# Ledger of designs, part 46: designed miniproteins, single chains, continued (4)

Each design is a single chain, and the fold is of that chain. pLDDT is the mean over its residues in the fold that is shown.

## One batch from the design tools (miniprotein)

Design m13668
Fold by ESMFold2-Fast:
Parts: C-alpha cells; sequence; structure tokens
Structure m13668 (fold): chain A 101 residues (1-101)
C-alpha cells in the first residue's frame, strides 16, 4: 500500500473541495440579504481557507519526510471528511438562500 501517495491524493481532493466551497460561498454573499447570511458566507470562506492551509502544510510535511505515512493518511482522511462536510453545508445554505429570492 502506497500510503504517502494516497495521502497526497486525498489532500489534493480536500483542497479542490475547499476551493469549490469558496466559489459557492461567494455566490451566497452575492445573494445575501441579511447579516446572518453574510456572516455565514464569510465563515465558509474562512473555514475553507483553513482546510487549504492545513492540507498544503501536510503535503509539505509528507514530501519532506517529517511525518509517518500512517499519520499522513489518517490526517488526510480527516481533512477530506471535513472538506466534504463543509461543501455539503455550503450547497445546502446556497439552496436555502435561493429559495428566499
Amino acid sequence: MEKKEEALRLLEEAIRLAEETIRIAKEILSLAKTLDEILYGIGLILRAIGIIFEAELLKKQVEEGKISADEALRRARELLREARELLREAKEKLEEVKKKL
């Protein structure tokens, strides 16, 4: 099992999903009519940036051999799970905001 290669692939997927969350959050902000909707959109962007930062840092640690393959894979799976959940929340909020138009 090539755990390092798998970890890197999962991290790149997490970054991709977080970038998609930022795109959706920008759409939420463009449609937002309440302060709560604006704050939610900003919160999504900040959380997505956090995932991207952690994933990029972990990719560097994996490449430099500063982390074990098992730990890298565990952390990569956790970041991917967080990224998937955040994207789900963003899509749900966008649909909610659109229904109020």
Scores: mean pLDDT 88

Design m13669
Fold by ESMFold2-Fast:
Structure m13669 (fold): chain A 59 residues (1-59)
Amino acid sequence: KVEELKAALDDPDPEVRIQAARELGKSLDPAAGEAIYRALFEDPDPEVRKAVFDAMRDA
């Protein structure tokens, strides 16, 4: 599941990346840490970055 979510963060569709970002942020899985960091700070879409941040606060 985490590997599929990491792959989804590379999707060209920002809606797909938002869904993956929310799931990864809620997981707090150490295997997802680098992917969470990239989505939170490096994704060009501010909605993707916000989705990770909000999911982590809700975890």
Scores: mean pLDDT 75

Design m13670
Fold by ESMFold2-Fast:
Structure m13670 (fold): chain A 63 residues (1-63)
Amino acid sequence: MRKHSEREIAEAAGVSQATVSRALRGEVEVPEETQKRIALAALELEDEAHKAALERAMQRFRP
């Protein structure tokens, strides 16, 4: 599968590249709703690697 850049995912999700980077790291300042939008954008771009990384990051927000 092809990897898309964080910038391409950010453009598809309608957020900044910095927000995508923070969401992939599971930063608490990124709202869960925003993380879901980024995950959907990665799915629509067929980027399974970024989708998996984002889902793992979101899991870290759930103690």
Scores: mean pLDDT 67

Design m13671
Fold by ESMFold2-Fast:
Structure m13671 (fold): chain A 66 residues (1-66)
Amino acid sequence: SAEDYVKKGEEYYKEGNFVEAAQWYAKALLLDPNNKKARELLGKLVREHGDDPEVWKALQPIRDAT
């Protein structure tokens, strides 16, 4: 489920794996675009680590959906 993907993203974030965290949050949003927790956690990740090109690459699937 989208919630399971959010949880997996949180686990990677806690380990300092921000690219992997971004990938899992993006997958959660592809399943449920209105998932508030995924949107909030991804927003935080982008604010703190959005200067990493690999983070932005991880978001391409949801960016292309816009």
Scores: mean pLDDT 80

Design m13672
Fold by ESMFold2-Fast:
Structure m13672 (fold): chain A 86 residues (1-86)
Amino acid sequence: SKEEIEKRIKELEKRLEELKKRAEEARDAGHTESARKAEYELQKAEESIKRAKEALEKGDYNTAKNYVDVAEFYLRQAEEILEEGE
C-alpha cells in the first residue's frame, strides 16, 4: 500500500512536469487561453500531490490515496485542455 502510493506519486510528479512543459509550449505558440486553463488545472494537481505527500509522511494512507486520485483528475483535465486547444 505505502510503496504503491509512493510509486503513484512519483508517476504523477513526472506527468505534472511534462504537462507544465506542454502548457509553456502552448503559450509560446500563441494558445494563451488553453495554456492559462491548463496551468490552472496543473496548479490544482500540484497542490493535491503536495497534500498526498504530507498525508503519506503522517502515515494517513487513505488521505494520501484520495489526494492521488484528485491529482490524477486534474492532470487529466489539463491534458484534455492542451489536446483540444492545439
Scores: mean pLDDT 88

Design m13673
Fold by ESMFold2-Fast:
Structure m13673 (fold): chain A 80 residues (1-80)
Amino acid sequence: MSREEMEREIEAVFAGFEAALRVAREHPELSLSQFIELAGRAMAAALEAYRARRDEPLEVQREAGRRAAEEAAREAAEEL
């Protein structure tokens, strides 16, 4: 994996975590264990979106990652 690819994947993971924190702030009933599950799902979704669009401009990868992370975090919050 190139350094640029690694940096993008790290960026995706952080984007997923930020989405998880935002959703968790709207759901004060979530335990730490539930937050960890929600964060894991959001990070995985963001990473997959970045990987699926690796040949696209970085702005497209960022938008796709943000949307995927927010959707995954929201779905996880509804299930927990």
Scores: mean pLDDT 82

Design m13674
Fold by ESMFold2-Fast:
Structure m13674 (fold): chain A 61 residues (1-61)
Amino acid sequence: SARERVRAALRTIAARYGVDVAELIGHPSRLAELGIVPDWQARLAAGLGVSVSTVSEVLRG
């Protein structure tokens, strides 16, 4: 599913930053610290072929 593709990408990103994926999901302050802001979310959505709302929903938890 689109949500599973976003979660898989987030696990890869979390591993690259040396953090647990749970630290990214539902933690807007942590997302901001890593530069994961609306522009980045839109670019990720385009790259994965999903909607920006799908990326935002996964990141909210």
Scores: mean pLDDT 74

Design m13675
Fold by ESMFold2-Fast:
Structure m13675 (fold): chain A 60 residues (1-60)
Amino acid sequence: SADYQQGEVLFQGGLRLDQQGDYQNAANTYRLAASQYKKAGDQQKADQALQLSQQNLQKA
């Protein structure tokens, strides 16, 4: 679905920001990815993205 594809794009964006040390923007981007995965019905991917968001927020 379009929501799932958008979630994947956002998830990859969050990963890149995390690798660059931009933890605040990574956390925000992972949260947006989680929202898109949830709309797509993929709760497991949504939960994974939320965990990565929280981990990045702790490093910010």
Scores: mean pLDDT 90

Design m13676
Fold by ESMFold2-Fast:
Structure m13676 (fold): chain A 73 residues (1-73)
Amino acid sequence: SKKEGEQHLRLGQEYFRQGNFEEAKEHYEKAIELLGEDNIDALFNLGQVYMALGETEKALEYLNKAAELRYKE
């Protein structure tokens, strides 16, 4: 549901603030699953998590996807 997806987005943001990047990643992935693969906030935040984890190629993929969607909207 949208509410459940929004809860996962908030939990991901909280874990990211705490430096718990793996937990943040899992919650952002669930948020994308529930809110849709075009959810700009979840994609952008997931890209930042991958950057923090040192996964640069994946980070750029998600950040570019979020930027492209924002540009089209």
Scores: mean pLDDT 85

Design m13677
Fold by ESMFold2-Fast:
Structure m13677 (fold): chain A 93 residues (1-93)
Amino acid sequence: MSPREKAVLYAAAEIARIGAETLVWLVESGKIPPERQAQALEDAAGDYEAAADLYEELARHSEDPAERARLEALAAEARRRAEELRAEAERLR
């Protein structure tokens, strides 16, 4: 994978993660109506899963063991957050 491809995929992963975090913040701050909160958390979970997929792809193509470990940790955290948000969304239904 080229340096440019790595940069684009990392940017995409960060955009997805920030989007998910922003959506969670909007739910937690009461900016999303109660009837839409479950869907907003599901959407945030999807964004975290997209970020995790991109971090895993970057880790697979990383030649630096420290970078690979960091990307794998970011992917694992994003997967964990997605699972937590899906469970929370289910409780709101």
Scores: mean pLDDT 88

Design m13678
Fold by ESMFold2-Fast:
Structure m13678 (fold): chain A 55 residues (1-55)
Amino acid sequence: SSREELLEKNKESIRELEEALKETDPESTMALVLRLMKGGTETVAEIIEKRIKEE
């Protein structure tokens, strides 16, 4: 389904954000922004997973 494709794309984005965080100073503002983006993307992935399970 289209939801499964969206979930895969979200998981890919999470992996990309994790790689960016490895290259970023953990005390920087950029690291804070990347952590917030990762958390938001993980929340969206959770919503998509729940929708797939409901069908």
Scores: mean pLDDT 81

Design m13679
Fold by ESMFold2-Fast:
Structure m13679 (fold): chain A 71 residues (1-71)
Amino acid sequence: DKKFEELKRKIGLAIKDNEEAKKLFIEAVEAVKEGNIEKARELALKALETAGKEELKEDALEVIDLEYKRY
């Protein structure tokens, strides 16, 4: 899905210079694979807060929701 790839790239670029934010977002995606959507959402929001990109929180949650629907 081009929209999913685009949003994922946008989030990746927003957090690329923040190692803690990148780690949190990776943990969010792993939580999706484990079926824990609540943990995934919490970690994704924490990643964007850590990077100072609160305006992208909705985009990050959309990425998590789209990833979850794949499993």
Scores: mean pLDDT 81

Design m13680
Fold by ESMFold2-Fast:
Structure m13680 (fold): chain A 65 residues (1-65)
Amino acid sequence: MSAEELAARGRELAERGLALIREGRVDEGSKLVAGAYTLLTEAGEDAEAARFAAEARREIQSQGR
């Protein structure tokens, strides 16, 4: 898989994970965000991976869990 494909997959998983977290499905969403982080860092997109991780953290805090 190319770096571009890894980054695209990572972004998709991050968006899906964030949506699940916003719906209160924190465990499922967190797993997807963790997978996205792995794919984005493998693609060399460490800054973007950190950004998604920060966004997930904020969403989880807003859910209170």
Scores: mean pLDDT 81

Design m13681
Fold by ESMFold2-Fast:
Structure m13681 (fold): chain A 112 residues (1-112)
Amino acid sequence: NEEQKKLEEELKKLEKQLENAKKLLKEETDPERIEQLERQIELYEKQIELIKNSKTLKEYIKNLVDLAYEMENLHLLEELLEKTDDEDIKKYILQKIDELARRFAEKAGLNR
């Protein structure tokens, strides 16, 4: 099926991105960038797991947004927003970003 081939192509792209991120991490000395790369690597590994269990590319991306939200990874939701061209997915990501921002404000005691 064409959907399966498209998912396999995305899987191969993710595997290459994962290897590139791991390579960058080995050369990185900035603590903030190291932490960002570690989170990116973790997400790529989980993206690979999700794509193997998804039937369509849209299902995969929505599940990935849900994973990033569950991980409370606001920065990675922003990265996904920059990479997607689908307006419905962009709106979904923006909603999750707003929800996380409110949750972070609550944890900081700003919503008392």
Scores: mean pLDDT 81

Design m13682
Fold by ESMFold2-Fast:
Structure m13682 (fold): chain A 86 residues (1-86)
Amino acid sequence: SELEEAARARAEGLAELLREAGASEEAAEEARRVAEPLLVEAARAEAAGDRERAEALVREALEKLLRLAEESGAHPELIEGLRYAL
């Protein structure tokens, strides 16, 4: 549960990065809602020793964040950073 709480905090941190990059509050909150369940499941997979599943779930979260960042008109530097992380 501590790992799950940390994963939820990470999702909020990603939403804040979108806000700082000029995304709307609605887009940032949607990013948090989309990323949170994926990051929580990734944390559970990592705790179970399933690194491949954890990495796949983090990648899916980043792909969805990239989509939301592009659609919300977030700063190009964040968009390029997310593309590079994929």
Scores: mean pLDDT 82

Design m13683
Fold by ESMFold2-Fast:
Structure m13683 (fold): chain A 80 residues (1-80)
Amino acid sequence: MPTGADVITPEQQPLLAEAFAEALASLPPKAAFPVPRPSHAEIVRELGRRTAELLLRRGMAPEQAEAVLAVFEAHAEAIE
């Protein structure tokens, strides 16, 4: 991700990829969400939050995790 290159080192990129894949796999199916069901933008925000939390658990600095979260938030706003 070009916008993340300045905050994430090459050594941390596999960590980001793993955290993202785990976060994506952890999302419940649409039918499991309570009504009203979340919008596409809300799902992107949730994916960002889960990815950032996994990165923090794996030892990434809070500032880097916040930067990753901000990228997902900006993407969610762009698709609303």
Scores: mean pLDDT 70

Design m13684
Fold by ESMFold2-Fast:
Structure m13684 (fold): chain A 82 residues (1-82)
Amino acid sequence: EEEEKARRSRALARDIVHQLDLAMLREILKKEGVPEEEIEREIQRFRTLAAGDADAQAEYLAWSDEVWKRFEELLREEGAKR
């Protein structure tokens, strides 16, 4: 139920965070020596996805959710071992 509220807040925050994230990513990649052309391509891709169709956004979120789940599982396994 709170998902809708979170979604709205997330969408707004996402715009600001996304811009900051992209700016930071660009600076980091530039420092690493990644070609500007490639960086611009990546940024464009992310921007298109974020401002694109809901389908694209859902796909991105689904992928992120699954990756996050996998990460959590790995973290749990590592912690449980110790």
Scores: mean pLDDT 61

Design m13685
Fold by ESMFold2-Fast:
Structure m13685 (fold): chain A 64 residues (1-64)
Amino acid sequence: SHRERGEQLRRQGDEAERQGNLREAARLYSEAALHYLRAGDHDSARELMERAVRLHEEWRRRQE
């Protein structure tokens, strides 16, 4: 289901974030958010999308 796939991707994103792989974590959270959105879970989708944006911005700053 979309919810199960979203949960799986969220867990993968959490692991990537723990490893300091901010770009990969942002990508995984964005994918998880899309699955939550399709499952009708707008709150989880919003939370994960905001987290993905923040991690992507942090990754960009680390390059500059």
Scores: mean pLDDT 87

Design m13686
Fold by ESMFold2-Fast:
Structure m13686 (fold): chain A 62 residues (1-62)
Amino acid sequence: SMSKEQLELEIEIAMLRMEIAVYRIMRRNGKISEEEYERKVAELEREIARLEEELERLRKEE
């Protein structure tokens, strides 16, 4: 069974991935520069990596 904490982390990771998708759409439509897009995506990908590590730790403790 998935704990509430594990579920919350999975939802947060999914939301961050959706945010990356939104920035990709903004870049395609010229609403954000390529440089700004790369900075934002890199930051979000680092955050996703941290949350995925936390999720794996919680899974091992269950």
Scores: mean pLDDT 86

Design m13687
Fold by ESMFold2-Fast:
Structure m13687 (fold): chain A 98 residues (1-98)
Amino acid sequence: SSGRAIEAAERVKERDPEGGQKLLDAIRKANEEMGRAEGLWLRGGSPEEIQREVEEARKYVEEAKKLADELAGSITPEELDAIRTFIENAEKGIELAL
């Protein structure tokens, strides 16, 4: 779902370069920090280190959620579904990790 959300944000950027770039950056950062948390867990990192990366992911997920709401007028229903699905899955993953 992250790939679909990234593609959707790239499409938003074609219509709203500034807003779409911010949304794209937030989605990419959320995905990056979630990947770091998973990598730490797989390598036997401390719960405290994993928690820090999960909290960073939460920050970017909340930013992406806010931007998706603010940019709703520039987002198609299909793009919004892809972005919201990513946010919902990320929020669920973060809740389960905390």
Scores: mean pLDDT 86

Design m13688
Fold by ESMFold2-Fast:
Structure m13688 (fold): chain A 60 residues (1-60)
Amino acid sequence: MFSPEVAAAERAAAPVDRENARRLEEEAKRLEEEGDTVGAAQKAAASSLLAIAADIGEEA
C-alpha cells in the first residue's frame, strides 16, 4: 500500500500521465509512417509505461 502522500501524488499525476501517453502514441505512429522505426519504438514504449503509471495512479 502506498503512503497517503504517495497515493495522493499518484492520483494527481494520473491525468497528466494519461495525456502524455496518448501524445507519445500519436508521435510513435507519425515516426513509424516516416520510417523511423527506432524512434517509433522508443515513443511507443514510453507511452506504454506512462499508461501503466496512469492506471496505478487511478487505482491509488
Scores: mean pLDDT 78

Design m13689
Fold by ESMFold2-Fast:
Structure m13689 (fold): chain A 66 residues (1-66)
Amino acid sequence: ERQKKVEEIKNKLIEEGVSPEAARDGAEEAVNLLEHQKASLSTVANLVADLTGISKSTARKILEEV
């Protein structure tokens, strides 16, 4: 379900040192974009990196693992 994916991505972002608030915002936006196929995985990874401060490559790896 959507909420499970959000929590999974959020927890992975927190493991990378992202604050809980930024991790939640990044995870919710990523799941929303991926569910509606509004953006490519590369675009979503870039957005998550921008929102959370982690690298694009790390964001992409997290999204690919979920």
Scores: mean pLDDT 80

Design m13690
Fold by ESMFold2-Fast:
Structure m13690 (fold): chain A 85 residues (1-85)
Amino acid sequence: MEEVEKLLEEAVKLAQTSDAATATIAHEARIAYKEAKEKGLEEAARVLEDAARQMREVADRTGSEAARKTAELLEEARRKAEELI
């Protein structure tokens, strides 16, 4: 399994244990990453950067530990995607 896709799978699973907004952001990030990868690695990394930022904003507003951990996984996925460029 590709490292980025593994991190996204972990993020989605963790997000599903929290609220609907957190779960939706993680799920949409995984779909958007797969679609963006067809356009290029730079676009894929950008999608993950946006998703990590959105998740961080949810964590900051709600104080959710699950949202914070999900944001960390998305940020790690972004770093791994950038290493592939």
Scores: mean pLDDT 80

Design m13691
Fold by ESMFold2-Fast:
Structure m13691 (fold): chain A 63 residues (1-63)
Amino acid sequence: SSLAEELARLQQQWQETTDPEERLRLYERMLELLRAAGERFEIERLDPEGFEVRSGEPPVPPP
């Protein structure tokens, strides 16, 4: 979460930054964090069931 928080913060700055040179610098920093976060994201990705998948359930009235 700390790594994802840093990454999100850098991504916001990158999007809001008007200077292309600053954008490149921010992007490079994001890439460095992505490599470290890749290891942590793998753990979080182990629970993809949290995603809404096909829930082919019939309509049931309340009790």
Scores: mean pLDDT 60

Design m13692
Fold by ESMFold2-Fast:
Formats: structure tokens, sequence, C-alpha cells
Structure m13692 (fold): chain A 89 residues (1-89)
């Protein structure tokens, strides 16, 4: 179940990257928020969870500010952190 949640979060963040590349801020924000809810429910270390949630909050702030390139950087960081956490779990 946790593996499915992690995969779902990764898929949502990948969709967010596509939306950001298309300039669709609202779709990207929705996907980041959904990924954040899944990340909060993951049975992973508190250290890894904190890093993932920090990256997602920075992505959200960048989307809201219209900084789409910064938003993509933070979404990519969150995907990387999720992959690393899943490999350890």
Amino acid sequence: SDALKAVSAQMLLTAALVSLSLGDREAALQDVEAAKELAESLNISEEDKKKILEALEKAKAAIEAGDLEEAKKYVKEAIKLLNEAVEKS
C-alpha cells in the first residue's frame, strides 16, 4: 500500500512537470497538493518525509509566485527524494 502511494505521488509529480512545461499553473498546483497528501501518509523515515514535504512546499510557493522554472526544480527534487526513500523502504 505504501509502495502504491509512493508510485502515485511520483506519477502526480511527473504530471505536474508536464503541466508546468505547458504553463498550466492550476493543474500543476493541484497535482503537487495531491502528491503532498500522499507523501504525508507514507510510512517512511521522518527525516525523508520532512525533506520531501519541504521540496513540495517550495514547489507550491514557486507555482503561486509564477516562477515555473523554480517550481520544476523543486518538483524534480521531490521526485528524486521520493525515489530515494522508496529504495530504502
Scores: mean pLDDT 86

Design m13693
Fold by ESMFold2-Fast:
Structure m13693 (fold): chain A 56 residues (1-56)
Amino acid sequence: MLRIDRESILTEPSPTIVRRLQYEADSKNLSISDYLKTEVLPKLSEEEQQLLLSRL
């Protein structure tokens, strides 16, 4: 199972992050929103979650 670095999610340009998230979501047969909610957001602080969502 592929991993996206938590640090990369917060620091990389939005187009790069969207593509990485889409790829990971597709690999799990999930939408980007479902993938974020189940696999990404639980691993981030509330502030980091807001920052990530604002960049998408």
Scores: mean pLDDT 70

Design m13694
Fold by ESMFold2-Fast:
Structure m13694 (fold): chain A 55 residues (1-55)
Amino acid sequence: VTIEEIIEFVKEAQKNNVPDEEMLKKLEEMLAQTTDPGARAVIRVAIADVRKRLE
């Protein structure tokens, strides 16, 4: 998984009004499959943002 793919996924999820809970689940799955440190950092920031909205 690349940073570009992560950004594309987030944009598509926002356009389609994907529920925050579903978005979180998919982001955590992407994190589990991602080894690149930069990409992992981007996913973690996205996860933190989604978790804050679910609070």
Scores: mean pLDDT 79

Design m13695
Fold by ESMFold2-Fast:
Structure m13695 (fold): chain A 99 residues (1-99)
Amino acid sequence: EAEALREQGERDYDFYAQAAATKRRASGAQGEKGAAMLERVGAATKALLDAKATLLEDPERGAVLLAEAEALKAAVDEEVERAKREDGKKVREISLASE
């Protein structure tokens, strides 16, 4: 149980760290939007770690916090995917306009 949560927390941290780095590089003219996304990714990562710590002290309370943290992660994941789709569409439109 604790091992599975540890492994999941490590994967989520790695994913969010990569997402944050990608957003920082892609921010350019969207610097403020990139910074806001980094803050939300950081908040989701912290919530998952806090939920994991609470689960060891109070399993019932920890389970509730973990569910909330997973919901926050899902919302952040949707925003990251949406931003990637918008960036992809812009690149396509620019390429078509340049040819």
Scores: mean pLDDT 62

Design m13696
Fold by ESMFold2-Fast:
Structure m13696 (fold): chain A 80 residues (1-80)
Amino acid sequence: EEYKKALEYLEKALKAVKEGDLEGAVRYAEKAIYYLLSSENPDKEAIEYARKAALAAREGDLEGAIKYLEKARKLLEKKL
């Protein structure tokens, strides 16, 4: 259940980056991290990529944010 919520927020973060809403992207990525950390078996690699995506978005690096969000999303899709 937590992985499904994390995936939903990663998808919202990715859409926000593509629309130029970097503040929204950071907030959604942080929510995804929250749900990943709340799971019984946290995906540490997905958490790392989501953190890198939030940092990239804070620095205005749209390409980096998209790259890291896609990597985190792909990891979670394999677990659903």
Scores: mean pLDDT 84

Design m13697
Fold by ESMFold2-Fast:
Order: C-alpha cells, then sequence, then structure tokens
Structure m13697 (fold): chain A 71 residues (1-71)
C-alpha cells in the first residue's frame, strides 16, 4: 500500500462514516484510520507494525489484558 492508496482508504472511511460508526468496532476503525494516516506520512513500517500488534493483541487479548491489569 502506497500513500495514494492510503488516501483513497481514508476517503472511503469518511464517505462511509455513518455506516461504519453504526456497524464497525470503533477501536478497529480508529486503528485503521491511524494506520492509513501513517502510510500517507511515509511511515509504512510503523503502520504495518501497528496492524500486526493489533492482530496479535486480538489473538492473545486475555493474556495481554492480564499483564496490563497486573500493573
Amino acid sequence: MDAAQAREGLAVIEERREELAANADPELLELARRALELIVAGRAEEAERLLLEAIAKKSGDYEGLEELLAK
């Protein structure tokens, strides 16, 4: 994904804002927007890491939550 594709993705999110707000997970929607903004800024590696960390957190959600609560 390049900056042009990321801008297109952001435009789609804006056009479908009401539909996505009603049907999508707000946390995942915010994460998607942030990742696309990073790609637009030329920070594609950081966007990729953010998405991978989110996927890992979803897969190990309870383990990560236990560590967070232990603090």
Scores: mean pLDDT 65

Design m13698
Fold by ESMFold2-Fast:
Structure m13698 (fold): chain A 73 residues (1-73)
Amino acid sequence: MSEEELEAEIAVAMVYMEIGIAKSLASNGKIEEAREALERARRLAEEYYEAGKISREQYEEVMERIEEVEKKI
């Protein structure tokens, strides 16, 4: 992997970590905290995309995943 590809994978993993936290919180009935975690995931994805750290395709994929989780809580 190139260093750029590795940085992108780490950035995507950071967004997925927040999504995972949101899913865990929602499963435990902590809906408000779950929504806050999804908001952090959205902001992080937007920041990484605007900074050029992730591709448009990676950005769209994580945003779709965030929307899927939000619709279930």
Scores: mean pLDDT 85

Design m13699
Fold by ESMFold2-Fast:
Structure m13699 (fold): chain A 62 residues (1-62)
Amino acid sequence: SLADIEAAWQAGMDALAAEARARLDAARTEAEKAAVRREFLARAQALEDERDAALAAARAAA
């Protein structure tokens, strides 16, 4: 369902935010923190793209 797709996206984003916080806390330099931020921005975009594709597929299947 659309609600299940949104719930899966929210769970993915919450897990990603927790992992990003832990890795930023562990980072020792500004270069390491910048690398973490770039990686997690890309991963967040991938989760948004996955959600958008799932929503499009669900609408096409209806």
Scores: mean pLDDT 88

Design m13700
Fold by ESMFold2-Fast:
Structure m13700 (fold): chain A 55 residues (1-55)
Amino acid sequence: SPVLERLRRRREVLDKAIEHYRKLYEETGNEFYKKAIEAAESLRAAVDEAIARLE
């Protein structure tokens, strides 16, 4: 399904974003990156739920 393929790609992008923000948070201690991680994890959970509904 094109929708399922798009959701899987979005999950990959979010995983990379979370890893990137975690590295920046470890390096800087900046709360902005902690907030970005939480937002990205929430989006990832929504994507995982959408994938589960289609599988």
Scores: mean pLDDT 87

Design m13701
Fold by ESMFold2-Fast:
Structure m13701 (fold): chain A 74 residues (1-74)
Amino acid sequence: MLREAALRLAAEWKPVIRELVKKKGQSKAEKELLERAERLTPQLAAELGISEEKARRIVLTAMGIALADVLIEE
């Protein structure tokens, strides 16, 4: 369940992350993604009925997967 949530979110966020990297560059995009992760974590925790620590791991994992995929696309 949690792994599936991370993979689903990564797929959903990939187009947004791709656009962010194109507009701001990798370093600024990474910084903005960390800020977004902090905002999304309590919302996801409430939605899934899990701890904020588990939600944070899902959010960061999903963002990492999506960002890696975007960077590999060149």
Scores: mean pLDDT 80

Design m13702
Fold by ESMFold2-Fast:
Structure m13702 (fold): chain A 95 residues (1-95)
Amino acid sequence: TEPNQTLEKVAKKALEDGSLENWRTLLGIGLLLIEQGKLELGLEYVVAAVEALIERGAVTPAFVEDLERLAEKYKSERLLELARRARERLEEERR
């Protein structure tokens, strides 16, 4: 079985359904792909999932810290921008 093809099908369903659980699943798939050395594809899935989670208010301190570490590790300007937006949203909720 080609794991990549199965993961892509699950990711497409997450994009279609738009549920918080499906976006969290997509984030997990993206991280798994990165660990398997599929950096470009994994980062695309992580970015898509993170944007959706920020928009839906599913932001926690742990989420922001993990995202900031990931952005620094992979030198992704897009992830760094998303980490900044997630932190700003987290700080607003603490007011």
Scores: mean pLDDT 74

Design m13703
Fold by ESMFold2-Fast:
Structure m13703 (fold): chain A 60 residues (1-60)
Amino acid sequence: KLVEVAKQLVELGEEYEKQGNYYLASSMYDNASQAYMFAGDYDSAREVADKAEEARKKYL
C-alpha cells in the first residue's frame, strides 16, 4: 500500500521535472521518500530523498 503510493508520488515528481517545475518535483520526491520510510523500504527512501535534493538545487 505505502510502496504503491510512494511509486505514484515518484511518477508525479518526474512529471513535474519534465515541466521544469523543480519545486513541486522536490516536494513529490520528499513525500515519496517518507512513504518508503514508513513502508520500511530504506533503500528506496534514500534514493528518492537524493532526487528531491537534486531537484532543490535546480531552483535555488
Scores: mean pLDDT 82

Design m13704
Fold by ESMFold2-Fast:
Structure m13704 (fold): chain A 65 residues (1-65)
Amino acid sequence: SAREKAERLLELLGQGHSAAEIAEELGLPVNTVHRAVEALWEARKGRPPGPVDEADVEAVARALE
């Protein structure tokens, strides 16, 4: 599901993997991973620094659809 892919993407990103490495691991186009990362950055804009939360997962999952 998009949610499971979003959770895996966030895990891989947190481990320091590049967009290209994440794309290969998840079987997604690299452009799709770039859009998901952009959605994450927009979701975090103006928010205090902190751990991954539900809003991060939802933003990434939406970008993957």
Scores: mean pLDDT 80

Design m13705
Fold by ESMFold2-Fast:
Structure m13705 (fold): chain A 97 residues (1-97)
Amino acid sequence: MTEVVVTLTFENEETAKKFARELADYFVKLGGEVVEDKEDRIVVRHPEYGEIEIRVEGNKVVVTIRHEDKEVAIELAEQIAEAAEKYYGAEAEIEVK
C-alpha cells in the first residue's frame, strides 16, 4: 500500500475549510463513502481511489491518499494539487511515502 500526502496552503482558514468540504463532496459524488466526518477531519473511501483523509490545520489542508497502486495515488495527488493551485491559488507540496 502506498501513502501520498498533499499539503495545501491557502490564503486563509475559511478558504481551506471550503476546499476541504468541496473535495470531500466531490469524492462522494464519484461514488465514495464517508467513513468519518468531523469539522477538521473527513475520511472518504472510494472503490477506485482508495482511502482519502482530508485534514484542516489552520490555513492548510493535508490530504492523505492510501492506495494499493502507487501510480493511482500519485495521479490523484497531482490532480488535487493542480485543482487547489488553479482554482484557489493554493501552494501545494506532494510527498510519497
Scores: mean pLDDT 86

